# Ledger of designs, part 106: designed miniproteins, single chains, continued (2)

Each design is a single chain, and the fold is of that chain. pLDDT is the mean over its residues in the fold that is shown.

## One batch from the design tools (miniprotein)

Design m7677
Fold by ESMFold2-Fast:
Structure m7677 (fold): chain A 104 residues (1-104)
Amino acid sequence: SARQRELLDLMRETLENVLEKMREMVENNDTDPLKLSSLDLMLVGAVQDVLLLARMAGNEEAYEEIVRLNKELNKRLSTASLEERYELVKEFAEELLRIAEEIV
């Protein structure tokens, strides 16, 4: 439980940092593909952390929901503008945090 809470806190900080950097990119009309790929890798890390939390809790329903949400996000991101990408990632991050908090 203590280790699960630490992982949740690290994941929250990572997601908040990703969203802040994406917001700055939107405000500056910055479409640097290296910056976007770096943020995508950080987001992948957060997803892996919450999947690990679900596995540690034995919560198969939460695991399947996270996989489903991640698959849907990736499909929508493939055709999204920078502004749409920010809103999609923000919504996804809020749902990931909700699921993670319910698991812990």
Scores: mean pLDDT 86

Design m7678
Fold by ESMFold2-Fast:
Structure m7678 (fold): chain A 88 residues (1-88)
Amino acid sequence: GKMEKLERARELVDEARKLQKEGDYKKAAELAKEAALLAMTVVEDKDVILKGIGLILRGIGYELEGDYKKAAESYIEAAELLIREAEK
């Protein structure tokens, strides 16, 4: 259900932040991207979805440049935005 998806997305963000602190930016980006995509499935506000998509695309751009640190930051920002709005 919606709550189980939000709980999983929060767990993925928490693990991504831990990986950032450990310097594992590539794995942090992978988990944060999963969290953002999962949280997006339970958000209904179109303007928030579009902002989340923009942040995810920014993360993908950084991944293509090999900048996993900035990719992880962008995906975490997307996930936190989408989780916050889904919890309204």
Scores: mean pLDDT 90

Design m7679
Fold by ESMFold2-Fast:
Structure m7679 (fold): chain A 70 residues (1-70)
Amino acid sequence: SISDLEAEIRKVLEEEAKASEEEIERVLRLIRQGRGSHAGALLATRLKADEKTMRKLSELARKLMELLGL
């Protein structure tokens, strides 16, 4: 479900990227707006997420956007 994918994205951002709640909400908003490339740039430049975390987040975001019809 959308809720389950958002919860998994939150968990990865919190546990693996050490993101704040404000950063998590910003990333989720960008994904919900179909701005996946902007979300990726924010993760790479602000959160400095490693390649493994970036690949995992990319796959989860793709699934979420698919469920949202984006």
Scores: mean pLDDT 80

Design m7680
Fold by ESMFold2-Fast:
Structure m7680 (fold): chain A 75 residues (1-75)
Amino acid sequence: SRADQHEELAQQYLEKGDYLAAGEHFTLGGQAYFQQGDFARSSELFRKASEAYRKAGDRLGSTSSLGNSRISELK
C-alpha cells in the first residue's frame, strides 16, 4: 500500500541519518493509515515521525506528530 511504501522509505532515510526525510515519510504513512481507518498503525507511524523530527531538531514537527499519534490512539 501507499502507507507501507512511505514506512519503508522512512526506514531507509532513518538508516542513512536523514531524520527530516524520515519524519516526513513516517507522517505521510501515518496519514494514509488514518484515512484507511487503521488507527493503531497510524498512531505508531506518527510516534515514529515524532522521534525522527526530534532527532532532526524539528521541535514543531515532533510536537505535531506526537499530537497526531495521540488522536489516532484515542480512536
Scores: mean pLDDT 88

Design m7681
Fold by ESMFold2-Fast:
Structure m7681 (fold): chain A 66 residues (1-66)
Amino acid sequence: SSAAKEAIEQANKKMAETSKQAQELNKKGADLRAAGKFDEGAKLQNEASDLVTQAVRDYLATKEAL
């Protein structure tokens, strides 16, 4: 259906946006670790990982609902 196609297109768009945000957090975390701020850097990298994990779960839930 058109609604199912639109839902998948929106899910793909959100996945791409989340990937970009996760890459930015990962880069900031790596920069902080390079500057000796290991705990702050690790926190940002963990936040990036959590964002990707949640985005994958949301995508799978969208596919299962169709």
Scores: mean pLDDT 86

Design m7682
Fold by ESMFold2-Fast:
Structure m7682 (fold): chain A 65 residues (1-65)
Amino acid sequence: MRKEEIEQLGKEMTEEAVKAMKEKGMEGANEAIGETVERLEELGAPEEEKEKVLAEIGKAIEAVA
């Protein structure tokens, strides 16, 4: 189900972005965000769900910056 896939992707990409931020700083975090956007577009995620996932990732990155 697309909604569960978006939620799972958001969770996995949040963890990946935090790891990338710790290892490469903002360069790694930006790469992870770019991959997240691409994968959400491939899933056909609606704008509301994309904003929710990206907000969660941004919040997690700021917590470790």
Scores: mean pLDDT 79

Design m7683
Fold by ESMFold2-Fast:
Parts: structure tokens; sequence; C-alpha cells
Structure m7683 (fold): chain A 77 residues (1-77)
């Protein structure tokens, strides 16, 4: 299964860390940042640990006034 969350952010700093807990059975987490024109600013991936915890640090070319952050959690089943 896949679960995707999208959020619009007014002011995204040039360095951002996204952390969370993935559900049991999660095999990967992908984080994508796009500007208002849909251009990719940053992409990060992480594998959750045994407790489901993940952390992805993203570095953008510059702070973004308007950005969309998409978080996708991938599970085997």
Amino acid sequence: MRSTTEVEVRDLPAETTISGTAPAGAVGVAVLVRDREGRVLALGTATPDAAGRYSVTLRLPAAAADATVTITVVTEE
C-alpha cells in the first residue's frame, strides 16, 4: 500500500528536516519538495528503523516562499 500526504508551505527554509513514524510494515519513505511552478527543489528518501522512525534532511537551493511538500510512505502489503 501507499499513503501520500501533501502540504503547501508559505516559507520553507533552505535546510529542513522531516521526521516521523511510519506504520508497521513500511519499507520506505519518500519526500519531494516542489515550487509553485511544479519544479523539483529537493528529493529525499529514508528507510524506517525497527521502531518505524525515519528522518529525512532536505537542502534546497534557497529558502522557498511557496512550496508543496509530498510525503509518500510505501509498505510491502
Scores: mean pLDDT 74

Design m7684
Fold by ESMFold2-Fast:
Structure m7684 (fold): chain A 65 residues (1-65)
Amino acid sequence: NIAAALARASELLAAGASGEEAAQVLRDIVDPAAEILSVEERDGKLVIRVRNSRGEELEYEIDIP
């Protein structure tokens, strides 16, 4: 589920993982068929944009410590 995926990605960032690693873990938990469009740091947050298997574009935000 999305909440658990965000929590896992946040834990990885706190442990020193890269934004790219956190984004891939989020994708694998939420929708492994999704395409990662971008991973960027914005306003103290990691912003991950994905395109799901239905062609919908979604944005996830994870707070960076």
Scores: mean pLDDT 80

Design m7685
Fold by ESMFold2-Fast:
Structure m7685 (fold): chain A 105 residues (1-105)
Amino acid sequence: MVEAPEPVPQPPLPPPSPEQIEELERAIREVLRTAREAGASDEELEKMEELGRKAVEAARAGDTQRAASYFDSLGAMAGQIAAGADEETRRRIFEALRRGEDALR
């Protein structure tokens, strides 16, 4: 069934557990490490690290929606880096991004 109804987003997302926040932190660190390996610039890594830090702080504050927005921005930058990377590096970036998204649900 491809015509799924729109999800009911009106209730705010529940705050993530400490374990989910740890998973998010791990995913962000893995994305940053792999992006560096892919040849990301110092400026790109700095911006991604800032976005990752803001995502974690928002998650810790219970603002799951804002945490997801920061992580999505991080993912967009990582995706651009992955586009220029080899297949293995690209795969690792996307796997780390999926783990971070799963942590925020």
Scores: mean pLDDT 79

Design m7686
Fold by ESMFold2-Fast:
Structure m7686 (fold): chain A 90 residues (1-90)
Amino acid sequence: IEKIVEETEAELAKLIAKLEEIDPETAKRVRELVERFLELFRENKPLSEIAKVVEEIKDLLEKEKNEKAKQEIERILKVLGEAVEKIQEL
């Protein structure tokens, strides 16, 4: 679990950095939600709580007007989804 969280955190940091170059305000909010997601994973919280954080990021994607920023948020959501799948298989 810890290795999956560390690899996920590193990948997410790269994507958030790209988003910050395009939309710093949205990037700050996404970073806060990603940090909460990683903490919920480390604490073995229910998947329902993790799903709520993912839905908040999806809401930010829907509100985003910049196409490049949308693409980076979509990549972030994909990385989060892959992390959930890896942990469910354990």
Scores: mean pLDDT 80

Design m7687
Fold by ESMFold2-Fast:
Structure m7687 (fold): chain A 96 residues (1-96)
Amino acid sequence: ETDRLVMEAIEAGLRGDLDRLKEILAQLPEDVATATLTFVVIMHALAGRIDLAKKVAELLPTKEAQKNAYESAANLVERLGDKEGAEKLKKIADEI
């Protein structure tokens, strides 16, 4: 089912297993895959793993979806008190 595949994709994405992540995403509707990737980008950004956040964001289907993922991550880390992390994520979004 979709929910099980989403959880497996999140687990693969959080481990940085991009090959497994891509395999699972191919089985999901594009909107669900995009939401799942966005969540994984946010989780890596929250953990300070910016390089993994970037690698996962590159799997998003459009530059707009990539920008939205970084902007969502920046807004969340800023609300949690990480203003410097938020500025770094906003700059990455602006470069896309």
Scores: mean pLDDT 86

Design m7688
Fold by ESMFold2-Fast:
Structure m7688 (fold): chain A 97 residues (1-97)
Amino acid sequence: MKEVRERVSKRLLELGVPEEYVPVISEMVTQAALFQSRGHKTESAITGGALLQVADVVDSGSGESALQALAKAFSGDQLKKARDGLIDIVREEAEKL
């Protein structure tokens, strides 16, 4: 699990997440990848683990701590691009698990 968190943290920095928010977001991504690897194989718009649920929450405005971390890391239109990038990271890491 440490190696997964380290890879995710690097990917988040490349995505433009500020260093101070990387620990919180990397944990969310790591947990989502674990759920995705153990879950369904479908690629539907709602497929995924905890992070896809968190990504949906970004659009709905619920789940304050995850939303706050993402909102502080990104602003306005960057939040949607960040969501898509986070979903891609979850997908890629889930394939390695």
Scores: mean pLDDT 61

Design m7689
Fold by ESMFold2-Fast:
Structure m7689 (fold): chain A 69 residues (1-69)
Amino acid sequence: MEELYEETLKLLDEAISLAEKAGNKDLVRQAKVLKRHAEEAYRRGDEDSLRLIYNEAKKLLKEAQELYK
């Protein structure tokens, strides 16, 4: 679970960085909200929620990468 949490945070931090470079404030906000949800899921030991957040983090990162060219 800790490895999944750390990987999720890395994906979200990368998405935030790319979104900030692209000037997309909405995507930055969405990634920060997911980061908070990941922290809450990890604190509660909720692996199922963390796996869902991880999948959403991967989608956000892909979206951020498409916007940054």
Scores: mean pLDDT 83

Design m7690
Fold by ESMFold2-Fast:
Structure m7690 (fold): chain A 73 residues (1-73)
Amino acid sequence: VAGNAARGKELFEEKGIGDMFSWSKLGKGSTLGWDLSDVSDEFIIRMLTEGMGGLPALLDEEDAADVVAYLNS
């Protein structure tokens, strides 16, 4: 992924993404959120940009790619 991991970390923390989703496999995020550890990077980008599952669109595609870069760092 060509995203910026440092920017992604800031977005993950400032937008409360870690409170809404879990990454139990990576030890990140909330245990009460959706576990995104086993889903594709494309699915994560779509969730963040389209607001699937009753969540609002939180990020544009560039910011979502930065979050994915952080999660994979």
Scores: mean pLDDT 64

Design m7691
Fold by ESMFold2-Fast:
Structure m7691 (fold): chain A 95 residues (1-95)
Amino acid sequence: SPELEKLIKKTEEIFAEIDRLVAELDQAIKNGDFERVKELIERLRQKIEEARKLIDKVSEMGKDNEEIGGLVMDYRVRLLAAEGHLFAAEKILEK
């Protein structure tokens, strides 16, 4: 489906943005840049929400496709990893 292919492409683009934000967040934490960490946490939170909505749409459109089911599971694992980075960063700000 061309519509499903566009959603998958958009999901991959959002994950590329998440991967960049996680790398920037890790660097800001290492540098002790407290203000940058706060900004990146908010940006990462917004991108995680966007990814979750796209994954749900991909899952709905690809419901009867086993290959898409596998892709959705991979996306959910990647989303969980991103949420883990967000949680760890928020805990560092408390110290």
Scores: mean pLDDT 88

Design m7692
Fold by ESMFold2-Fast:
Structure m7692 (fold): chain A 69 residues (1-69)
Amino acid sequence: SLEERIKELMEKKKKARENGDKEAVHQYKQEIARELSELYREKLKKAKTPEQVRKIKDEINKIIEEFDS
């Protein structure tokens, strides 16, 4: 559900960019960053080993890379 919310925000950001709404684009970027930080914290709290921490960082970086624009 958190990942779904991030996807919805990314779609809204793309539409705002298409409409030339710079304020909305900036606002959605802030919301996406906040949701990603929360997702990272939740996953990190559940990690028990250094290997799990590495996999979580790799997963989050992949999401950031996919939605970074």
Scores: mean pLDDT 76

Design m7693
Fold by ESMFold2-Fast:
Structure m7693 (fold): chain A 62 residues (1-62)
Amino acid sequence: SSMFQKMIDDGVRAVEIAVLRTVLKKRSGKTLNTIADLEKARPSATEEERKEIDKLLALLKS
């Protein structure tokens, strides 16, 4: 991809990560910042929280 498109894609991904982190913090009352934090929280999460955790993990690992 062009450098300009990469900058847009990186910006969109950063916003998606920030939104998902905010939603998870609001629902769980916990700040989940690292891949390790998310993976540790996953087993005790609700189905909806688990979907959001999985989406955030995919973004962080990409």
Scores: mean pLDDT 76

Design m7694
Fold by ESMFold2-Fast:
Structure m7694 (fold): chain A 114 residues (1-114)
Amino acid sequence: EKERLEKILEEIYKRLVEEGKKRGLSEYEVLAEFIATLFVQVELGRLDEEFVIEWVAKRLVEKAKELGISVEELMERIRPIALELVVEAMGPEVRERFEEFLERVLKKALEIEK
């Protein structure tokens, strides 16, 4: 199940990257939209939070390596874009929960790098 879900999320992410390129979005904007979308699904009870945190953390580690930057630098570029999207979708009350979610993702990503 987990392996199957990871494969599905990878295919969805790939399609979002292709569509984002057609829309003139940066890789940071596409990744921010994907993370914001996953967080909304977690808040609605449709996805397991621990699974999403682990999956997003792994993607951030791989993307940071591809771009030649640190995971922390990648997170700083994504955070403001993703926060704006989540607040727009769910309202300003969600901001603190999303910031906590991103901090958990960053912590997990740093554990993966060891």
Scores: mean pLDDT 82

Design m7695
Fold by ESMFold2-Fast:
Parts: C-alpha cells; sequence; structure tokens
Structure m7695 (fold): chain A 84 residues (1-84)
C-alpha cells in the first residue's frame, strides 16, 4: 500500500519533470490506465530527462533546476563525446 503510494508520488514527480523538460503533458487518464507501463516509460524518460536538464542548467537556460552531480558529470561526458 505505502509502496504503491510512493510509486505514484514518484511517477507524478517524473511526469512533472517530463512536462518541465520536454513540455509534454499526458492526461491523468492515460497515466492511471497504463500505470505499470507509464512507470517503466517514465523511469526511462527521467534518466534521459535528467541528462537534458543538466545540459540546460549548464547552458544557463534552467539555472534553478536541481540535478545530481552524477547526472551533471554524465551530461558533460555525453557532450564531450558529441564534440568529437
Amino acid sequence: MAEEEERRRRLEAIREHIKQTYGVELPDEVWERNFEIAVWIAEKLREIGDEILAILKMEGKLPDVEVSDETIERAKERLEEAEK
């Protein structure tokens, strides 16, 4: 029970993260109906989104976004690889 509520809260946080990062808004009905699939997709999108947020923060476009140091380092490595 509590674990499922925690998963829903995490999914809502990921959904908000996707909305802020990509500007994508999904209806509540879609998230509710496809909860398990949405959780899996949202977790994958969050991993990608965190790297994009780190890049945007580094570029000064989203300076107030909180991103982990590990995600910032991964984003830097990805940018350096892309410059090659």
Scores: mean pLDDT 64

Design m7696
Fold by ESMFold2-Fast:
Structure m7696 (fold): chain A 82 residues (1-82)
Amino acid sequence: MKKKFYLKVKKLDNGEYKIELYDEEGKLLGEGVSDLSLEEIKELAKLSQIVYEGKVYQIVEIEKEEKLSENETLLTLLAEEI
């Protein structure tokens, strides 16, 4: 079964990115800071697995990329249960 997750990536004043992962209900699942570029963050997202409610999901594609502001991007991640 396919499931969507949302990755919000915000550029900080120091050039790092604040990353927040959300489910379809808007629940925050995880957050962190990365010194990677946005392009590197996208490539790592495609290789990532998410443990959600006792199930493991493999991210299979970035279905949508939305620029929310000059410093904020929302990635819609499509995942499949493995």
Scores: mean pLDDT 86

Design m7697
Fold by ESMFold2-Fast:
Formats: structure tokens, C-alpha cells, sequence
Structure m7697 (fold): chain A 83 residues (1-83)
């Protein structure tokens, strides 16, 4: 779906708000409940995979800030990539 810059910024703010009250493990659990997302914890790292517009995007996060950044990038890619 196409979204405006304002909607994208609200989405990013929501991701940040969720991360402030969650550990890496809680974020991974929440992500794995979503369709077409696979989050795997490997020691202190999280590997995140998502299919958007027929492309598989892979992210590696070493901490909660990197995980938030990965989720924000996924939101931006969803805005840019159309079927």
C-alpha cells in the first residue's frame, strides 16, 4: 500500500514506543506471530527475514536499537516496493 510521509513517521514512532517497553526476546516473540516474518535469536543477535514485494529482506540486529532500525527499514521498503 502507498502511504504518505506523515503515516510513515507515525509508524516509526509506534515501533519506537513498542521497543521502549520490550526486550529483544519479547520483540522476537511478537514478530514470529506475524505472517511472512521469521525472527531467529542466535546468541545475542537476532536475524530477521521478511518477504516484501516478492523480495526477501534479511537484517541482523545486535541490540534493540538495531532491531528498531531494521523494522523502520522494512516499513520504508513496504512503502517503496509494490507488487
Amino acid sequence: SDITEGVLEVGKASIRAASKNASMEKMVESLNTMPNIKATKEGDKVVLQKVIGGKTLTYVANNIDELVKALEDMLEQKHKIKE
Scores: mean pLDDT 70

Design m7698
Fold by ESMFold2-Fast:
Structure m7698 (fold): chain A 60 residues (1-60)
Amino acid sequence: SLEEELRKFAEELVKLKKEGVDGIEIGEKASEFAQEKKLDDEQIELLRELAVEIEEKEKE
């Protein structure tokens, strides 16, 4: 499902950030994904929420 794809991509973005990949490059990857999948504003917000949730959980 699209939600599963968003979650997996969010996990990849968080993993890249954890591995020291530049935030600009991570942002570019997120933008490319949104363009490729033609995400609407609601789906982009869901992707952001998932990434934040995963990142916060991993910092504990």
Scores: mean pLDDT 78

Design m7699
Fold by ESMFold2-Fast:
Structure m7699 (fold): chain A 84 residues (1-84)
Amino acid sequence: DVAAQIAELQAKLPEHIAKFQEHAATATEAEIQRFRDTVPKMAQEALSKYTDREALQMGLLLAATMAEILGLDDLAEELRELAK
């Protein structure tokens, strides 16, 4: 049942975010910089390839949340703007 699998995935999103927050607390400057360099490129590529707007918005908002956790507020704002 696809709907049940989607609901299970969404239910686990807070757990994945919490694990990312734990990892972010110990992240090196090089790892943060890699995130900052990589994520905008991946977002632009996804926007050019995918037609599923809901999936794109969800992915961009999740990436924005992760950027905010890393203290990359400018990147988080850019990703939220793309998610509109």
Scores: mean pLDDT 75

Design m7700
Fold by ESMFold2-Fast:
Structure m7700 (fold): chain A 88 residues (1-88)
Amino acid sequence: MQQEIQQVRQLVKEQLEKGIISPELASLILDLAVLNNLTLPQIEEIIKKAKEKGWSDNEIAAALLEYATGKKVDPSLSIDEQELQANL
């Protein structure tokens, strides 16, 4: 767990430096890795596929929250509002 969290932090840093994800999405990914045990490969695959489909950061956040919590969230909401809707 702690070792995977460090790997997720490194991935998030790299994606932020490349401008692929927003700081808000980065924060959500770290929260989900800690709370719901999303693995590094799962996070990478979801981000890659979503960006290939042209999804916004809000749509990626909604997909990650639904996968982690089983709760459907509104992708038109801000990431902070989506976290609240998912009870995070």
Scores: mean pLDDT 74

Design m7701
Fold by ESMFold2-Fast:
Structure m7701 (fold): chain A 74 residues (1-74)
Amino acid sequence: SAAAARREIDFLRDEMRAIAAMALYVTKDPKVREEIRKLLEKAEKELDKLREAADVDGAREVADKFNEEVTKLL
């Protein structure tokens, strides 16, 4: 259902925010911190559109790409 899909996307958003918070906690480099914040903002905007469409598969791809890009910065 669309409601179940949006709930799943909300959980993916919480996971992305937790990953960003962890990364920001461990790094002191201001350039890396700024890049993490920009990646999170971009990913959250993409998730907003996918939530409207109830597109869980698209949301998982956004979360996976976000995790990969944050990991590359650390």
Scores: mean pLDDT 90

Design m7702
Fold by ESMFold2-Fast:
Structure m7702 (fold): chain A 89 residues (1-89)
Amino acid sequence: LSKEELIAEARAAAEAARENFERAKKLAEEAESEEDIRRAVLLLVAGQINTIAAVNLLEAAGLEEEARRVREEGRRRAEEVEKLIEEAK
């Protein structure tokens, strides 16, 4: 992959992470069943995996500052979702 392709894939992964965390948050907030909680957990894990992928790709492309920002954002979003899941139990 070219540097430009690595950056594009990294940003796509970061976007997927944000979308998965947002969906997980909504499911946790609106949870009516144990199945909703399980789905929120799955999306939380997917968001964390996408964040790791984005960070690694950005670091490989030499975008260390953007990688750090993405890692910090992902950590905060994950913590928010984890708290909502715990509150929904």
Scores: mean pLDDT 88

Design m7703
Fold by ESMFold2-Fast:
Structure m7703 (fold): chain A 67 residues (1-67)
Amino acid sequence: EIKLETEKAKKIYQSILLIMKDLESLSQAVLDHLLSLTAEDIKKAFKVSEKDAKKLLEFLKELLNKI
């Protein structure tokens, strides 16, 4: 399980888990774009801590690699 510092990051994590179930048909271009995201991009978009942003990014990349 991912260890997150903020309630905001925990909610984002749960949302990612829900939507990823439906992402099997994602185009390669969209997948490439998602894999290019940085921790700074996640931090700015979701207003989470740097530690939470890095953990969410690692989780997202691991999850996308399984599609």
Scores: mean pLDDT 71

Design m7704
Fold by ESMFold2-Fast:
Structure m7704 (fold): chain A 56 residues (1-56)
Amino acid sequence: SAEELRERIRKALRAHYGDLPDEQIDALADGVTAALLAGKDYTSPTHFKAVGKKVE
């Protein structure tokens, strides 16, 4: 489900970006999840970098 995908992404981001505030991690997870669901198909992990760059 969308919520499960978001939680998985959020946990991965939190594990790697421990110094970032939870609010920023949540915003990144929301953006990545929304982009993946809109496309339904994702090409590769590089998709996360592209979405994260736009959130900046």
Scores: mean pLDDT 67

Design m7705
Fold by ESMFold2-Fast:
Structure m7705 (fold): chain A 78 residues (1-78)
Amino acid sequence: MLEEIKEATGERSKPTLERIEEEVKKMSLEELEKRARELAEKLGDTEALEAALRRTPEEKREEFIRAAVIHYSIVLES
């Protein structure tokens, strides 16, 4: 197994992003909210996440939560 190539910036970022996006697509809104909160807690960003959710319109809340889960997951994997 050649981990050197997988640790290259381009290939490591791309597989991680695609994997996270596939997982997020399969999750319900309730599961996404729970995951976003858990990931924010691990990164110490819980207050920032809650503040952003309060400012997000109800119609865009689902899109924001999905984007937040993807973003936090990438940060934790990086």
Scores: mean pLDDT 72

Design m7706
Fold by ESMFold2-Fast:
Structure m7706 (fold): chain A 61 residues (1-61)
Amino acid sequence: MEEVRRRVREAVEGTMREEMAEAQGLPVEDWEKAWESLPPEERRRLEERRERWVEQALAAL
């Protein structure tokens, strides 16, 4: 991926990790525990949302 796409993806992933950890009552450092606690269906939904956000951010540039 090009440098711009990589940075956008990292920013989106960072935001999602914070939201996911907060939703589970965990600090962002424990985001992996929040991720693992989700059913597979919800994890797929979040991955799809990540892809949409990355594409939307790139389209806005």
Scores: mean pLDDT 77

Design m7707
Fold by ESMFold2-Fast:
Structure m7707 (fold): chain A 89 residues (1-89)
Amino acid sequence: SPLFDKIYNLSLKVAKKLHPTVPSSLIKELAHKIAQAIVNAGITVDSKTLEKALKFAFGNLYTTPEELQERTGVPLKLATILYKVVRGL
């Protein structure tokens, strides 16, 4: 779906930039999990806000979903999805 592809490609871009030494296979797996979980949850978010949330989550692997929500304005459900996946790094 267009939404899945958008989330997947944005997640790949952000993860690869922040974690350039992580194997591409793992980055693709995590990006796929993020895209699938967000689409399945029916969460609507604009690309700019999503990119901000992805940068925060991938840059701060062990913070809380609540802090990500406060810093980026994304719904707590989206923040929770991101932290469940990024900790797979």
Scores: mean pLDDT 88

Design m7708
Fold by ESMFold2-Fast:
Structure m7708 (fold): chain A 100 residues (1-100)
Amino acid sequence: DVRSLLREATELLKKALDLAEKKGEKEIADLLLEAHYHLSQAIKALRAGDYEAAIEHLRKALEKLEEALKLAREKGLDEIAALLEKAIELLRKAIELLEA
């Protein structure tokens, strides 16, 4: 379900953030922190039954993850890129389910 998708996406994002921080990739880490903020706000909105706010925050999280993925690919950070690709797919699926 959507909650399971968001939980898995959050875990992947946290792993990517830890790797970015360990590698000194500040720009990627900053984008991932912004994505984490929006994902956390989306989860809070879902718990409150505010599906519109949840979708808006998930879309903002997705934008930040896509920016981070582009940078990770440009820099050859393959492990971070793989984690972000999976997180992005899970968020896209969550948005589709919420809009259904």
Scores: mean pLDDT 91

Design m7709
Fold by ESMFold2-Fast:
Structure m7709 (fold): chain A 80 residues (1-80)
Amino acid sequence: SKNEEIQKLVDEAMERIAKAVEEALKAGKDPEEVGKAAREAKERIIEVAEKALNGEISLEEMREELERIVKEFEEKLKKL
C-alpha cells in the first residue's frame, strides 16, 4: 500500500540519519550540535511524510525530498 511505502521511505531515511549521527559522534563532533541537527532533519522528514500521506506530493517527489534532507544533514555534520 501507499502507506507501507511511505513508512519504508521514512524508516530508510531515519536509519541514514542514525548512522550519520553515530559516525559524527565517533569523529568527536559536539553531541549538542549533532543532536540539534538530527532533530531538525527528523522534523523535515516527518513534514515530507505528512505531505505524501495527504496526497500533496507523489512517492517519487517524497524520495527526492528525503534524499535532499539526508544529504544536507550529512553536509551539515561534516562542517561541525
Scores: mean pLDDT 90

Design m7710
Fold by ESMFold2-Fast:
Structure m7710 (fold): chain A 77 residues (1-77)
Amino acid sequence: MLEHAREASRALLPEAQQLTQQALQVAPPELRPQVRQAGQEVIDALQKGANAKTLEEFKEAHKKALEAARRLAELAA
């Protein structure tokens, strides 16, 4: 249901913020701007998902969150 999906996105926001901060702590200085950008893209996509007014808007936000999360994971590896 759309409301359950929005609640899940809201619940993930603090977790995404915490993981971004942890990634910044271990990233080399030259990669920190990229880690910050990828982390912010995850947070922005989750916020859009939490505020989605249609299922289609949620699906688009979810796709962008996954794409940004993959980039963040690659930078943290």
Scores: mean pLDDT 80

Design m7711
Fold by ESMFold2-Fast:
Structure m7711 (fold): chain A 69 residues (1-69)
Amino acid sequence: GKQEELKKLKEEFLKLLEEKGPKDPRVIEIAERIKELAPDNEALHKFLDMMLEGVPPEEAERIIVREII
């Protein structure tokens, strides 16, 4: 289902981000697909955008958690 596909795309995004970096076209493409599958998830969109700007995943997660908690 949609949630299962979203989970797989998130895992693939993080793997490629670690292997290739935030400027790789495949990393950017996967981030765009995730946004298309979850258009109303503002926190997820911000999280993806921060990682694409070069913020480490752990730091991006801390910032997003502070915004929603």
Scores: mean pLDDT 78

Design m7712
Fold by ESMFold2-Fast:
Structure m7712 (fold): chain A 56 residues (1-56)
Amino acid sequence: KLKGDVNQDGKVDASDAKAMRDFVNGGVEYNPDRPEWDVNGDGTVDEADAKAIESL
């Protein structure tokens, strides 16, 4: 699995950051079965991880 590939399209780009922000703003709880979403490794999927994806 590619770290940061939130929408599972095989690429890590702005669409993945958008998908992550949509999940965070939608009130969706972090799923521990998807460690690839925790891009910065802090144990939480939030805005900081979306920014990390945008930095790639």
Scores: mean pLDDT 69

